# Ledger of designs, part 27: designed miniproteins, single chains, continued (2)

Each design is a single chain, and the fold is of that chain. pLDDT is the mean over its residues in the fold that is shown.

## One batch from the design tools (miniprotein)

Design m4916
Fold by ESMFold2-Fast:
Structure m4916 (fold): chain A 93 residues (1-93)
Amino acid sequence: PKYSELGEKLGKLAKEIMEKYGLDEATARMVAILKLAAGDEEITEKAIELFKKAEEEGKSMAELYEELEKELGLTKEQVNNALTNGAPLKLKE
C-alpha cells in the first residue's frame, strides 16, 4: 500500500509539475520524488532549476547527483534510491 500510494502521489505531482513548469515526464517525476521525499516546497523550485541547468549544459547523471547533494543536502544513495526505486529520501541529519 505504501508504494502504491506513493506512486499515485508521484503521478499526480509529476503531472502538475509538467503543466506548471513545462517539463518532460521523466524530469517532472524525478522532481516529484525529491519533493515528496524532502517534504519541503522550496526543494521543488531548486530541483527544477538544477534539472533545467543540467539539460541545458548537457550534464551527466553523476554531475546532477553531485549538485543535488550540494544544493539539497542529500547523499548520492538517497538521490539514487528516490530516482530508481521511488523510495522516500532521508535528509542528512
Scores: mean pLDDT 66

Design m4917
Fold by ESMFold2-Fast:
Structure m4917 (fold): chain A 90 residues (1-90)
Amino acid sequence: SRARLARIVEEARAWLRREFADIPEALERFLASLSDRELAALYLTEVRGYTYAETAELLGVSRKTVRRHLKKARELYLELVMEFLKKVVS
């Protein structure tokens, strides 16, 4: 399970660095603000489209723990997306 978490986190970091290449400083602050499990939960649900149940199984946690991880991660991700849109559309 630890090896699976590490793989998911590296996949998430690689995807985010490609997607948000235009705002690297904001991206690194975002990545520094999340735990590995928070980042993994966000990536699996928002990018890969997994359900809360599937994400809980993949991470070896409860659905309640997934919801807790997602609350903070989604707020920070929205801020990152808004900064990206401001950079790209302005």
Scores: mean pLDDT 86

Design m4918
Fold by ESMFold2-Fast:
Structure m4918 (fold): chain A 55 residues (1-55)
Amino acid sequence: SPATEARIRRLEETRRTLEAILARLRREGAPQEDIDFVEAQIRRLDEEIERLRAE
């Protein structure tokens, strides 16, 4: 549906933002727990996107 497609696009935009944050944290040598937290958020978004695509 158009609503589902719009939601997927918003989640993909959020994912791009989190990937940028993750790259920055790795570059700056952030604590492993901070890196792990962002990686977990990206995994949750990937699962939600997959779920919505499968409907």
Scores: mean pLDDT 89

Design m4919
Fold by ESMFold2-Fast:
Structure m4919 (fold): chain A 70 residues (1-70)
Amino acid sequence: MSKEELADKAGVALHLGLAEGRPEEGRRRALGYLTQATSEEVAERAVEEAVRHLEAGDGRAAFEVLLRAL
């Protein structure tokens, strides 16, 4: 899976988790994608920053954060 595909899948998982009221499930799935290409520590920081952007309605910024971490 490419870095772009991992970032996209992680971003979608976080977005769906927030939209469905299951943020911990979204986080778990996103970490499962990101840790295929980066460390758990880097993945967790990227998820925290991406969630902040998603809560602000900025899916593009969330994707860029996730991609940059990989």
Scores: mean pLDDT 87

Design m4920
Fold by ESMFold2-Fast:
Structure m4920 (fold): chain A 59 residues (1-59)
Amino acid sequence: SEEDKRRKARAIANALVERGLITEEQRDEVAREVYRLLTERGDSPDAISRVFREVAARY
């Protein structure tokens, strides 16, 4: 669902903040970017893993 996808995107952005790869101020912007990628590529565990690695590699 869209709500599940939004929660997954927020969780990924929070993990990036916790790892020090992005700031708290960037969290919402990055969550929106992740949501877009999950919408385009799917939100299966494999797709989530690939999106996390791609976004993490940018920072």
Scores: mean pLDDT 81

Design m4921
Fold by ESMFold2-Fast:
Structure m4921 (fold): chain A 65 residues (1-65)
Amino acid sequence: MFKKFDFDGDGKLDVAETALFLKSQGFDLSAAEFQALLAEVDTDGDGVIDEEEFKVLLEKLEAMK
């Protein structure tokens, strides 16, 4: 749920962890919308999101509301 979200030991999240987090937050994103947001924040396209990129992702989600 919202209250406990830990990054990997390197401070990085993979795509699966990010998707599960957003679903737990109640964001009903389609696969296409989720991939579009990842493309905006994941500059390498490796599906690895660091803490700063994750903050940008949350800001993008707030802007979509």
Scores: mean pLDDT 67

Design m4922
Fold by ESMFold2-Fast:
Structure m4922 (fold): chain A 125 residues (1-125)
Amino acid sequence: MSLAELTEEVFRTLEELGYTHAAEAGRDAFEIAKQRGLSDSQAATMAVSVATLVLAAQQKEPLSPEQLAAVQTVASVLLKIMDGRTLSKEEQLEAVEAAIRFAEELGLHRLAEQLRRLRDALAAS
C-alpha cells in the first residue's frame, strides 16, 4: 500500500468518526503539498499535521499538557514546511508520533491504529 493510500485511510477514518472538517483539511493539505512538488512522505506529514491541528481546534474541553505538547510538535513541523524546509525522516516520524499520541489521548483508537500504519510505512521508506 502506498503512502498516499495510507494517508487517505487516515482521512476516511476521521470522516467515519465524524471529524469531516479535519479529514477535508488533511486532504487539501496533501493536494497542496503534491502541487508544490513535495514527495509523498512530506505531503503525508503535512496532511496529518494539518488534520491534527483541525481536530485539536474542534475539541470542546481544554487540552491537557500532553495534548498541547502533541499540537506544538505538529504545528512546529507545519511551520518548517511553510518556511520551505524539507523535513528529515526523524521530523516526519516525530510529527506522526505526536498525531498518534493526540488520537490516543482523545480515545480515538481506530485513528491511532491507521496513523501507526502510516508511521511504519514512513519508517520503512
Scores: mean pLDDT 89

Design m4923
Fold by ESMFold2-Fast:
Formats: C-alpha cells, structure tokens, sequence
Structure m4923 (fold): chain A 72 residues (1-72)
C-alpha cells in the first residue's frame, strides 16, 4: 500500500543517518524518486550543495508533502 511505502521510505531515511555523506545523499534521492514514481507525483530534485543532515531533513519534508498529497 501507499502507507507502507511511505513508512519504508521514512525508515530508510532514518537508517541513512548512519551512512557516509555520499551514501546518505544517494539514499535520500533514491527514496524520493521511488516514491514520486510510485505515487505519480513530480520528482523534487534535491540540491547537490547540502550537508548530509540538510539532505535528510529536506527528504523528510518531501515525504510529508507526498503524504499530504496522497491523503487528499
């Protein structure tokens, strides 16, 4: 279900906190791209000039936007 995909995405972002900067950025991008494709939403491209923590925070906010869009 869509809720299961959103929960899995949140879990992957949380796990990414323990990864290297490059791996965390790639994980955040993959999570957002996979969800956008699955939900039929436009992909929000994450900026390349962000720290690991900033990338993960932005990805989390994008997940909140996707959740709101699906709940309509």
Amino acid sequence: SVEEKLEEAERRLEEAKGLSNDEAIQTARDVIQELAKALGLDIEVLPTNLSKDEVLERARRVLEIFREAVEK
Scores: mean pLDDT 74

Design m4924
Fold by ESMFold2-Fast:
Order: structure tokens, then C-alpha cells, then sequence
Structure m4924 (fold): chain A 92 residues (1-92)
């Protein structure tokens, strides 16, 4: 659903900004803890995020490297989004 896609995007952008716990994501984004947990579990299985030793969710090294490359190459947010879509298709 569109709401699920929006929630996934919000969680991804929040974690991209900095590592966050499940509780911080729920509070900051106004999404239920149950929904955040489900989406984080799905994203972890897909290789986008991982749980760090402090209990905070962070981008995987592969996704972080792709973002770092995009920033270094001066990609626009739109070009960066396309790169992430390509990485997503390869992780399926």
C-alpha cells in the first residue's frame, strides 16, 4: 500500500540521517512500534539495515557505500533514489 511505502521511506531516511533505536523511530516518525518493528525486520532481511551492538538500526555497509559514492559523485536526490532502486533490485 502507499502508506506502507511512505512508512518504509520515512524509516530509511531517518536511519540515513543517524542510527536510531526502534523506540526513537516510532516516537520521531509517529508510527506504531509494531509497524516500525515489522518494517525494520523486512528491511534487515532485504539487506538495507542492520541492528548495531547498541541496539540502534543503521544502514548496511553495502547501502552506506552506495550513498557515500552518490554524495562523492555529486548526485542529485533524484539520481540517488534511482541508484538505491537499482541496488534494491539486485538484493531481491
Amino acid sequence: SIEEEINRALIFLAVLYRPMTEEELAEKLGISRETVRRILDEMEKEGFVRRGPDGKYELTPEIQAAIDRAIAEGLTPEEMRKLLEEVYEKLK
Scores: mean pLDDT 80

Design m4925
Fold by ESMFold2-Fast:
Structure m4925 (fold): chain A 84 residues (1-84)
Amino acid sequence: MAELLARLEALRQQAQQNLALFQQTGDPAYLRQATDARIQALDVELVLRLLGVRSLEEYQALLAETQQRKAALRAETDRIIAES
């Protein structure tokens, strides 16, 4: 538990730092690194949320939500890079 929370916080800080570097440099590599950290944070959040799951339907809904959020982050990252 404590290790997962520490990992989540580290990933959030990593994403914030890389977003700041992207804003300063315009280098799309930093935006990609920020998105990768955010996607990894979503996986850790999913694991934590699954600890409270009481049904197969709730489990499937959380998996679908997480996949949709990952796809949205990737699409937004690709859009920003294409516009930069």
Scores: mean pLDDT 85

Design m4926
Fold by ESMFold2-Fast:
Structure m4926 (fold): chain A 103 residues (1-103)
Amino acid sequence: MQKLLDALSKVLSEEQVKRVAEALERLERAMSRMHPEVQELARRTIDEAAKLIEAGDLKGAVHTLAIGFTSVAILAVAYGEGEEGLEVLRSMDEISKVIEEAL
């Protein structure tokens, strides 16, 4: 999480960084209630997106978050965690929209 926020702080405004930080806090709270396999997939997706942002590939980061968190939501439903999966998707959609504002 912190690596994503640190990478974004170099390309986003202070206000946009605050919005991402608030969405990440909601995402972490939802993930803390989910199956460890779902949490691991979500963390790997975020780490991959952070690497793309550090490389200057904001479009690749948005695409990675969209595909990865769709997979997270599917896995969450498989574990009976559809409500938590939806909250994670909503938080990630908010983060993706803020990143797209920087494109």
Scores: mean pLDDT 84

Design m4927
Fold by ESMFold2-Fast:
Formats: sequence, structure tokens, C-alpha cells
Structure m4927 (fold): chain A 91 residues (1-91)
Amino acid sequence: SSSFGEVLTNLDNAEEALKEKNYDTAISHLDNAEKALENLSLTEEQRQLILAKLDSIQQIILKHKDDMSSELYVAYHLQIIGLKEDVALKV
């Protein structure tokens, strides 16, 4: 049911929401990306694309850290690390 396209769409939506400072929406999209990933096998090219996008999102979160609570920042940090670890373990 989940597709690689659904993962990318949710990551793109998370990045857009972060740029607009819509932090609750952004974390919801990251959670949806994580759920879409759990039943997928990734090609090496797909894995590299997701990791690059997660790195981009992580840099945006770091740039916006002073605009959010410490609790929300930690939640984002853990979500991104978890996603990167899940993706790194897929073949």
C-alpha cells in the first residue's frame, strides 16, 4: 500500500511546512513518511535520495531551533535520526 512516492511527498510536505514555521504539520508529515517506509524495500538510488532529503530537512530544523520549544526540537531531532537509521538499514 505504501509507495516510495508517498515517502517523498510526505518529506516534501514536511520541508515546506518547516519553512512556513508550521511545526505541528511538519512533524505529522515526518510521522507519515516513517509509516510509509516501514513496509518498503528501497533501491540504493532511492535510499540515497531519501537520506539527502532528510539531511536537508535536518538543516532547516537546526536553522529554526530558536523558533520552537526545546521539547519540539528534541522530538524533531529524534524523528529525523530514527528515519535516517530506518533508511540506512533498507536494501
Scores: mean pLDDT 84

Design m4928
Fold by ESMFold2-Fast:
Structure m4928 (fold): chain A 84 residues (1-84)
Amino acid sequence: SPLGERLLELLRRFQDAVAANAPDEELLALLDEIRRLAEQVPEVDHAAVAEAVARARALLEAGDREGALGEVGRLVQAVLEALR
């Protein structure tokens, strides 16, 4: 799925942005983009993605970037399984 591959690209961009110490504003914008794109991907569980994005956002707002990476890492795995 081209949209599913684009979703994986955005999830990887989030991981790379955290590694590059990007500002919270940029990371939050990427999470919003991930959520919006995921709603267009028929293979993924939209509710599960929305919940994981909400948890990652809360963790970022609390200063827990490692926790946010954990949530996004689990999303990468779930999206990869959904696209099989």
Scores: mean pLDDT 88

Design m4929
Fold by ESMFold2-Fast:
Structure m4929 (fold): chain A 57 residues (1-57)
Amino acid sequence: TVVVEVAQHDTGLSPEEVREMARAVAEGDEERLREIAERYGISVDAARSIGEAVLAE
């Protein structure tokens, strides 16, 4: 999706990493989402936004 492509270019994340964020959002796993955000040097809010955008596709 265009959202996945934009996220990759903006944050340097792979498609698999973006999908991992989407899964964490879908599961409501805030701890996992925080861990992912910290791992990639982005905010939890940014990680949630990316995951939500992917799920909206």
Scores: mean pLDDT 70

Design m4930
Fold by ESMFold2-Fast:
Formats: structure tokens, C-alpha cells, sequence
Structure m4930 (fold): chain A 100 residues (1-100)
């Protein structure tokens, strides 16, 4: 089975593909913000590569949001807001893990 890091990376790559496929549905402001979120998520993942808890939280967080967007449970605007909340949660988790 893939490692927690490999699963988290695969989920991030799936997110990147989904957003590229739907890029024409986004405003220029949403595109810029999404690019910033993706870059920060990738940086946090690489900084926390060996942290199983971080990788598990990122994997399930992203997978849940991707499914909600694909199923139409979230609009693209709501999805961006939910990603912002996930990013804030992951930043707080990374800071806590770094302090241990």
C-alpha cells in the first residue's frame, strides 16, 4: 500500500488536475488565489513529509473536498472557501507539530 505521504501527494496532484480542468470556470482572482493555495499546500506537504498525522489530515481533507466538488455538493466558490479553511487548519497543525 502507498505511504501516508504518497497518498497525500496523490490527493494534491488530483486536486491540481481538477482545478486545471475547471480553470475556465474561475475568475482571474479565484485563479490567482487557487494558485497561491496549491503552492502553500505543496510547501506544507514537503516540510511535513515524514509526519504521518499531517499527511493523513491533508489526504482526508483534500479527498473529502474533491468528492464534494465532483458531486456538486459544493459550488466552486464554496470549494475555495473550504480549501482556505483546510489550509488554515493545516498551518495550525504544522505549527503545533514543529513546536513538539
Amino acid sequence: MPSPYERALAALEELERLLEERRDEMTPEQQKRMDEILAELRALLEENRENELFNVVLYYGLSSLIEALRSGKLTLEQFVESLEQLLATLRALAADLAAR
Scores: mean pLDDT 84

Design m4931
Fold by ESMFold2-Fast:
Structure m4931 (fold): chain A 71 residues (1-71)
Amino acid sequence: SVADEIAKAVGLKRGEVPVSEELKEEIRRRAEEMLGFTPSEETVEVAAGYVAAGGSINGAIFLIGAYQPLR
């Protein structure tokens, strides 16, 4: 899945880092704005985990775009 590929790319396990609902909503909103589609909830959760672990929001959006929609 896209979520699994992003997690592997950033060296995280899904659910490893706690994430807020507010952060997930911000990532979903920015992905819709910048990429033109809504990522799956699993993909948003992994991208939020990347940000919570010290990554940037723009980096999270780039990862989503790189691994979607071909997954």
Scores: mean pLDDT 76

Design m4932
Fold by ESMFold2-Fast:
Structure m4932 (fold): chain A 70 residues (1-70)
Amino acid sequence: SAREEAIALLRAAIEAIKAGDYATAEAHLVRLVLRGAISVETAQEIGRRLRAGDYEGAIALLEAEIERLR
């Protein structure tokens, strides 16, 4: 389902952040926005946290989006 695919992309973004692969994490955020799975505002806030080095804060927002979709 679209929801299960969105959750998989959110989890993939978290794993990319944990691996230090921020370019892949940002690519997953773009796909999530294009699919309508997260808002542009949420994706921009996650991106802002990543650029600030707030990786825990970025992951927390991604985890909150997973819980919202369940």
Scores: mean pLDDT 89

Design m4933
Fold by ESMFold2-Fast:
Formats: structure tokens, sequence, C-alpha cells
Structure m4933 (fold): chain A 82 residues (1-82)
């Protein structure tokens, strides 16, 4: 999906940065846009929690994991919607 492709692109951008704060910022912005596009309302705290979890996963993953992580994030957001 376009949203999964968008998140994968942003996760690749985050993976290329060495600054953890910037990585989390990129992921938070990507999640906010994805949630809005999917019609899911999340608190800033929920988005931050998801962004930290994804940033942690990127530390142990590589580029081959990015599409799977993006799909998992979209699936999670859709489950929150129902």
Amino acid sequence: SAIEEYLAEKLREALKTEDEEERIRIIKEALKKAAKELGVELSDEEIETMAIALADALEVGDESDVERMAKAAVDFLLDLKK
C-alpha cells in the first residue's frame, strides 16, 4: 500500500541517521501522517511509544527488515481502528 511504502521510506531515512533523537523524530512524524491517513487518532504519548519501539527495532535490524516493519506498523494502526 502507499502508506506502507511511505513508512518504509521514512524508516530507511531513520536508519541512515546516527542521531537517535533525530531518528525518533523522523519516525514520530511518519507515524502521525500514517495514522491521520488511516483515520486513526493517537495521543502524542502513544505515537512516541511506537516511535521508540521502531527505533529500537532498527538498531538490531537492517534494510531487509524495513518493509516488514512498515507493514507491521500499518497493521497495528489498523487494529487500533478495528
Scores: mean pLDDT 82

Design m4934
Fold by ESMFold2-Fast:
Structure m4934 (fold): chain A 109 residues (1-109)
Amino acid sequence: SLKEAIEKGEELFKKYIKEVNSIDEFVALPREEREKLLKKIFSKIKNQEDKLNFTYALLYAEAKRLKDSPTSEFWAQFIYHVLKEKAKERPLTYEDILDAIETVRIIAG
């Protein structure tokens, strides 16, 4: 479920990222700092399912950051499903996730 993906993604974040206190704090960081931390976590996450769970948790947190967008959660889910299809064709990279976060910002903001 999407709720399980969020919970598993938050557990992975707490395990591998110590530079910020939450995923919500992470998505508020400048692009350069986000890229640095994404590279770090992706060097440690080996399986595609964990990458997808972590990705959805990030997209959901970015969507929730936007107070006046009632459709922001829908965009997070939509972009997540696009990444799930992409993941069937090749392993996801940190750049895929960075681009997904920026896409949520453009579409929902």
Scores: mean pLDDT 78

Design m4935
Fold by ESMFold2-Fast:
Structure m4935 (fold): chain A 86 residues (1-86)
Amino acid sequence: SKDELIQRATGVAVRAVRRAVEALLQPENQEQMRAIDKGLSEAGINKDLKKLAAALRALADLLESLGYTEEAAELREVAAEIEASL
């Protein structure tokens, strides 16, 4: 179901953020993180899978830029699964 897919994707995002939390809390990353958090929240509330995939890709891009390549790859994989369901 869409609810199960959204919940699974949110779980992946939460785990990725927790693994990179020290880097993501740096001042230079705050504006980008606020935009990503807003995107994830709006996607969850509205059950918007396209917005969810976009927010996950934005988070993956930020994490890859910070050296979290494995976490970025996991986020891109789930974003691709969501996009394939559209």
Scores: mean pLDDT 83

Design m4936
Fold by ESMFold2-Fast:
Structure m4936 (fold): chain A 90 residues (1-90)
Amino acid sequence: TVKALKEMQEVWENYLEKYDELYLKIKESKDPEEQIKLYQEMIQLAEDTKKKLEEIAKKNPSVKKEVDAAIAKLDQEIQAIKAEIEKIKA
């Protein structure tokens, strides 16, 4: 329904705003330990966003395909961030 799509849009917009804030902090940081901590916060943000999207799909099966696509994108971001953490540790 239109209401479920609007809830998804709000969840996704909040995710992008917080992601941009964390990414800017990572870019400004010169401390590898701080960068790793901020990347871990980005992973947590993505995981929390996945849970919110899953809850929307559970209540609104009609948006399941859109939710699955968004979750797949978040899973790709989590893997990319994990790879960046490993590069810093190396």
Scores: mean pLDDT 88

Design m4937
Fold by ESMFold2-Fast:
Order: structure tokens, then sequence, then C-alpha cells
Structure m4937 (fold): chain A 67 residues (1-67)
């Protein structure tokens, strides 16, 4: 599984945070947060659909990580 997949997702999340007008503090928290934590942050900001997508991605990754 290529590391570029995680890098691409990180850049997408960073770009979305910028487009959504998040503060620098919130952006840094998102960059260092797990996918589950990122989903919770987006949900608290009213982006429920994006939060759901991130939560599903976190579950999928956890399954792969645990084998």
Amino acid sequence: KPVVTEEARKRIVDTLAEELGLTPEQREKLRNATLEEQAEIFRSLGHDELAEILRRQAEARKKVEEK
C-alpha cells in the first residue's frame, strides 16, 4: 500500500480546511489528528457529510491495519 495515498489524503484535507476557512490552529490539529478525530472536528463544524466520509475511511484503514 503506497504511502502516497496517505500523503494525497493529507493534502486534500488541508486544502478542504483552507477552503472551509478553518483557523490555523484547527488546521494544525487536523493535520496531526487521526481520521476519527478529523471526522469529529468536521462534524462539530457542521460538515456532517465530510465527517461521515472520514469516519468510514478510518474504519477501513483500521481493518487493513489489523489485518
Scores: mean pLDDT 68

Design m4938
Fold by ESMFold2-Fast:
Parts: C-alpha cells; structure tokens; sequence
Structure m4938 (fold): chain A 81 residues (1-81)
C-alpha cells in the first residue's frame, strides 16, 4: 500500500541519516559517507550497506576505509533492530 511505502521511505531516510552521522564520527570521507547513506536510503539498511560496500571495493577504496564503513554500519543496524 501507499502507507507501507511511505513508512518504508521514512524509515530508510532516518536510517541513512544515522549511518551518515556514524561514518562522519569515524572520520570516513564525506563522498564515501554520502554514497553509503544514499544506498541505505534507496535500498534499506542491510541491502543498501552491502551494495555500497561492494561498490566501494569495486572502485578500489582502501581496506581501512572499507573496514570503518563496515564497523559504523554494523553498529547503527544493530541499534536499529
């Protein structure tokens, strides 16, 4: 339904904001934080985060940056569950 879709978008947006804040707190570059947050907003927490990490790996980002992204995302998703 439209109500279920609206609720899903609102939940994804709030999750994306929390993910962006956590990534910034860990010193992740703003372009990376924005990419991860946008993927979470579009696809949801777990799926969006997995897609973002796969994309970052394919783009040749360093393992240390990817590890920080994984840690921040895992913490936010654990708190949101």
Amino acid sequence: SMEDLEKRFEENEKLAERVRAALRAQGVPDDVATLVANMVKAFGGREGAAAAIALLESMGYDPETIARVRAAVDEVLAEAA
Scores: mean pLDDT 83

Design m4939
Fold by ESMFold2-Fast:
Structure m4939 (fold): chain A 97 residues (1-97)
Amino acid sequence: APYLALVLRNAALYARRGAKIADPETAKQLEEIADRLLSLADEVEKTFDPEKLEQIRDEAARLVQEMIELLDKLPPSPETERLKKALENILADLQSR
């Protein structure tokens, strides 16, 4: 569980970094995703139910995918591409089971 919580907190940090370079509407959506990922990280630390952990992992994967789609709508930049690549790596990790 501690590794999954760390992955979710890292994803939330990338969402907040994306929000700083996004338009106000996209920034709001990224901040809402960050808050949900942090909530899921707290839930991970409180549960030992494998079924609940997989549900959290699936929701986190959906949220990370949504972040990638939001970043794809932004003008291309080295920072946007770096953030997308980092999130794609997180998505692959979340989906690898």
Scores: mean pLDDT 85

Design m4940
Fold by ESMFold2-Fast:
Structure m4940 (fold): chain A 83 residues (1-83)
Amino acid sequence: DREEEVAELAREIGELLAAGKSVPKELLDRFQELSGVSPEQLTRLGVALHLAGARAAEVAEKAGRLLAQGRSDEALRLVIENL
């Protein structure tokens, strides 16, 4: 299920960001491929998740599901609302 895979990848990315770690290019490429986000959208989401800090992993999974549904603006809003 693409939605589940995007949600899992988003959670992994969020966990790395919450830990202050760099995200492997392979994870970002796979996430972009499955979610359909543009590089610009990916950059904005990454900044917002960075600002979410310790909550990044929890919020990223929900945002990932919205991205898989083509709801990119709602995904970004969800992350911002949880800053």
Scores: mean pLDDT 74

Design m4941
Fold by ESMFold2-Fast:
Structure m4941 (fold): chain A 90 residues (1-90)
Amino acid sequence: NEAAARAALEELLARLREEAARLGWKITRLEVTRLEFRREGDAVVATATVALEIEDPELGSWRLTVEVVLRVRDGEVVDGAVRITSVERV
């Protein structure tokens, strides 16, 4: 179910924002630039590309590109992977 996969992605991004705030990081950009759904048997695989910009008071500003892959079966996340594909100093 694409709706369940989308909800799982939104929950993951919400957790990311909470963790960043806990660490004192300011997220200046968090944007899903690409979102693709693929059916694989009885599962839905969501692949998202996320553009993330963060400000750390000590380390400065950084731009990251993050790839998220979530596999959802019967409304449950059964597998997940997060890959940082680029890191740039701003």
Scores: mean pLDDT 82

Design m4942
Fold by ESMFold2-Fast:
Structure m4942 (fold): chain A 82 residues (1-82)
Amino acid sequence: EESRKVAERLLELTEQFREGKITLDEVKQAILEASKYDPEDEAVRAAIKALRSYYLYKVEGNEIFKKKADEYEKKARELLAS
């Protein structure tokens, strides 16, 4: 499938998770599902890293992961804007 749609869906999940619309378990399953694929597309890779970093922030409470999630989300959105 088109990498753009996959990246957009992952960014949507990150936003839903940030808004509290999905649970930690649902996010964990989404990350596991995404990690079954080896995406060469940089936007998809950045989107996966954004979701995973925010998950780690929620689990561990370390603000470094929140900052990394924001950075990867920004990178994915910039790549999708091309």
Scores: mean pLDDT 79

Design m4943
Fold by ESMFold2-Fast:
Structure m4943 (fold): chain A 80 residues (1-80)
Amino acid sequence: ISRRLPQVPTSEVEKKIAVLEGPELAKEAEKAIKEGASKEELQTLKRQLEQLAAVSREMGDEETAKLLEEAVKKIEEAIE
C-alpha cells in the first residue's frame, strides 16, 4: 500500500480544509447519494469525510466534525 501521507505540512492544510470545505464536502456527498453515484465514488468521499472529521476533532471543531460524521453515516447507509 502507498504511503498514507507525504509528510508535507499537511496538518495545517488539513485544518484549513476541514473548517472551510467540511460543510461543502458533506453537501457534495449528500448530492452524490441522491444522484446514485457509484460505490467507488461514495467510498472515496467517505474516506475524505472521515479524514476531515478526525482533523476537526483534533482542532476542537466539534460542529464541523459532527457534520462530516453525519455525511459519512449517510454514505455507509447508501452503500449498505
Scores: mean pLDDT 70

Design m4944
Fold by ESMFold2-Fast:
Structure m4944 (fold): chain A 70 residues (1-70)
Amino acid sequence: SAVEELLERAKELVEANRYAEAYRLVRDFLARHPEAAEALLERATELAKQGDGRARDVVYFARLVLGEEE
């Protein structure tokens, strides 16, 4: 799915310490697919609960995009 592909790319950027690019990737994705916001947050939160620290950073970026833009 688009959410899974976005999550894997964002996690790779976070692991490489490319946080600005990871944030922009999440922001651009949510601008193009605002309807995917809930699915992205749910999936990233699930992965974070399973011990994926990079997924926690993706949740943080998504919340920033959604909270700051609202």
Scores: mean pLDDT 84

Design m4945
Fold by ESMFold2-Fast:
Structure m4945 (fold): chain A 102 residues (1-102)
Amino acid sequence: EEEIRRRAERSRRLLEEATREVVKMVENGEPLDKILSVLDEYRERAEREGVPDAVAGIETLRDTLLENKDSPREEQIRAIREVSRRILEVIDRQAATELAAA
C-alpha cells in the first residue's frame, strides 16, 4: 500500500511539474524544439524513477504539443492543461484500483 501511494505521488509530482514548466515555456514563446527537449528530460526522469504512468503522461503531453504546434499560444496552453488534468485523473484512479486490490 505505501509503495503504491509513493509511486502515485511521484507520478503526480512529475506530471504537475512538467505541465507547469511546459505551460510557462509556451507563455514565454520558447521554440517548440526546446519545449520538446524539456519533456524528454522529464520522461527520462520518470523512466529512471520507475513510474510508467508518468512516462505515458509525459508522452501524451508531448503528443498534445505536437498536435497543437501551429495553434495560437492560448489554444496550446488550453490543450496542455486539459490533457494534464485527464492524465492526473487516470493516475489517481489507477492508484485507487491498486490500493483496493492490495
Scores: mean pLDDT 83

Design m4946
Fold by ESMFold2-Fast:
Structure m4946 (fold): chain A 92 residues (1-92)
Amino acid sequence: MSKLELEKEIAVGMLLIARGVIRATRDSVLARLTPAQAAQYQALVDALEEAIDRSIERIRAAESIEEIDRVMKEFTETMRRLLEEERRIEES
């Protein structure tokens, strides 16, 4: 296995772990929210699932480790933004 293939599997694995954590915590978060807040939170979960799927496809198509690093950096920024939105929902 090439180093590039190994880095792809590691990056994909990290994204799948992130998805698993979000799915595992979803029900407990929803139980704390009003119906209106729950709808907004579900939209954020949907956006995050889409971002994960898109990032996995980009990682699989990457031709260099630098491309993988760029995708992971962009995903980290997306996660940070969505976590800020979750905090705003809980404060509403």
Scores: mean pLDDT 84

Design m4947
Fold by ESMFold2-Fast:
Structure m4947 (fold): chain A 81 residues (1-81)
Amino acid sequence: MAVEMSKKAQEAAKKGDGEKAAKYGLEARKAGVKEGEELWKKGEPASVAVGYTLLGLGGAVTGAIEAERNGDEKAKELALK
């Protein structure tokens, strides 16, 4: 789910729909946290890293969109790095 929401956020951003992109980015982050927590409860260290990576991806997309809305090109580049 986190990957799917992150993909929707990126697609919305490409279409210039910052509101939907931010919404999907936030949902990707929430799903990533939940997935990471489930993997941690299962005691799979490698899988936990994947879960946190998905969380970071969702947050980066949301951050880039917010930075673009504020006209901060440097913050946008930093969020996408």
Scores: mean pLDDT 59

Design m4948
Fold by ESMFold2-Fast:
Structure m4948 (fold): chain A 73 residues (1-73)
Amino acid sequence: SMDDERKSSIVMAQLLALQVEFDILSKTGKLTEDKKKQLISELNDIRKRGIELNVSESILKKIDETIKKLKEQ
């Protein structure tokens, strides 16, 4: 539905903002252990909100994949 599309867009916009921050920190050599922990915490908060907003499993999987990439760094 249109409402579900808007909810998904909000969650995706927030995920994209964190992905951009991760990319910049990684490329500039500023991805410290503390910054990784902070980004993972923020991604978990977005994941919680995504569940509350009943977003698609595909969006939740994208959040989980981003968390996994951060943990592998």
Scores: mean pLDDT 87

Design m4949
Fold by ESMFold2-Fast:
Structure m4949 (fold): chain A 76 residues (1-76)
Amino acid sequence: EISKYLQLARDQALKGNSEGAIKYLEKAKELVEKTVKDKELRDSLLSNIDVAIEQAKKGNFEMAARITDGLLRSLS
């Protein structure tokens, strides 16, 4: 489920859709807070999601997509 929202966020970022990218990153963040019990992993995921949101807000879509791809790899 977290991976699904991160994939959607990455796809929106690659399309240059800031609103869509941020929406799905925020949904991924909510799921991480609710479901990831390991504190170190949770804190790392939340930190990287926040960086991806800030990059999307700035219109740095390639960087937002790259960070989101890294998050997807950490969950596999």
Scores: mean pLDDT 86

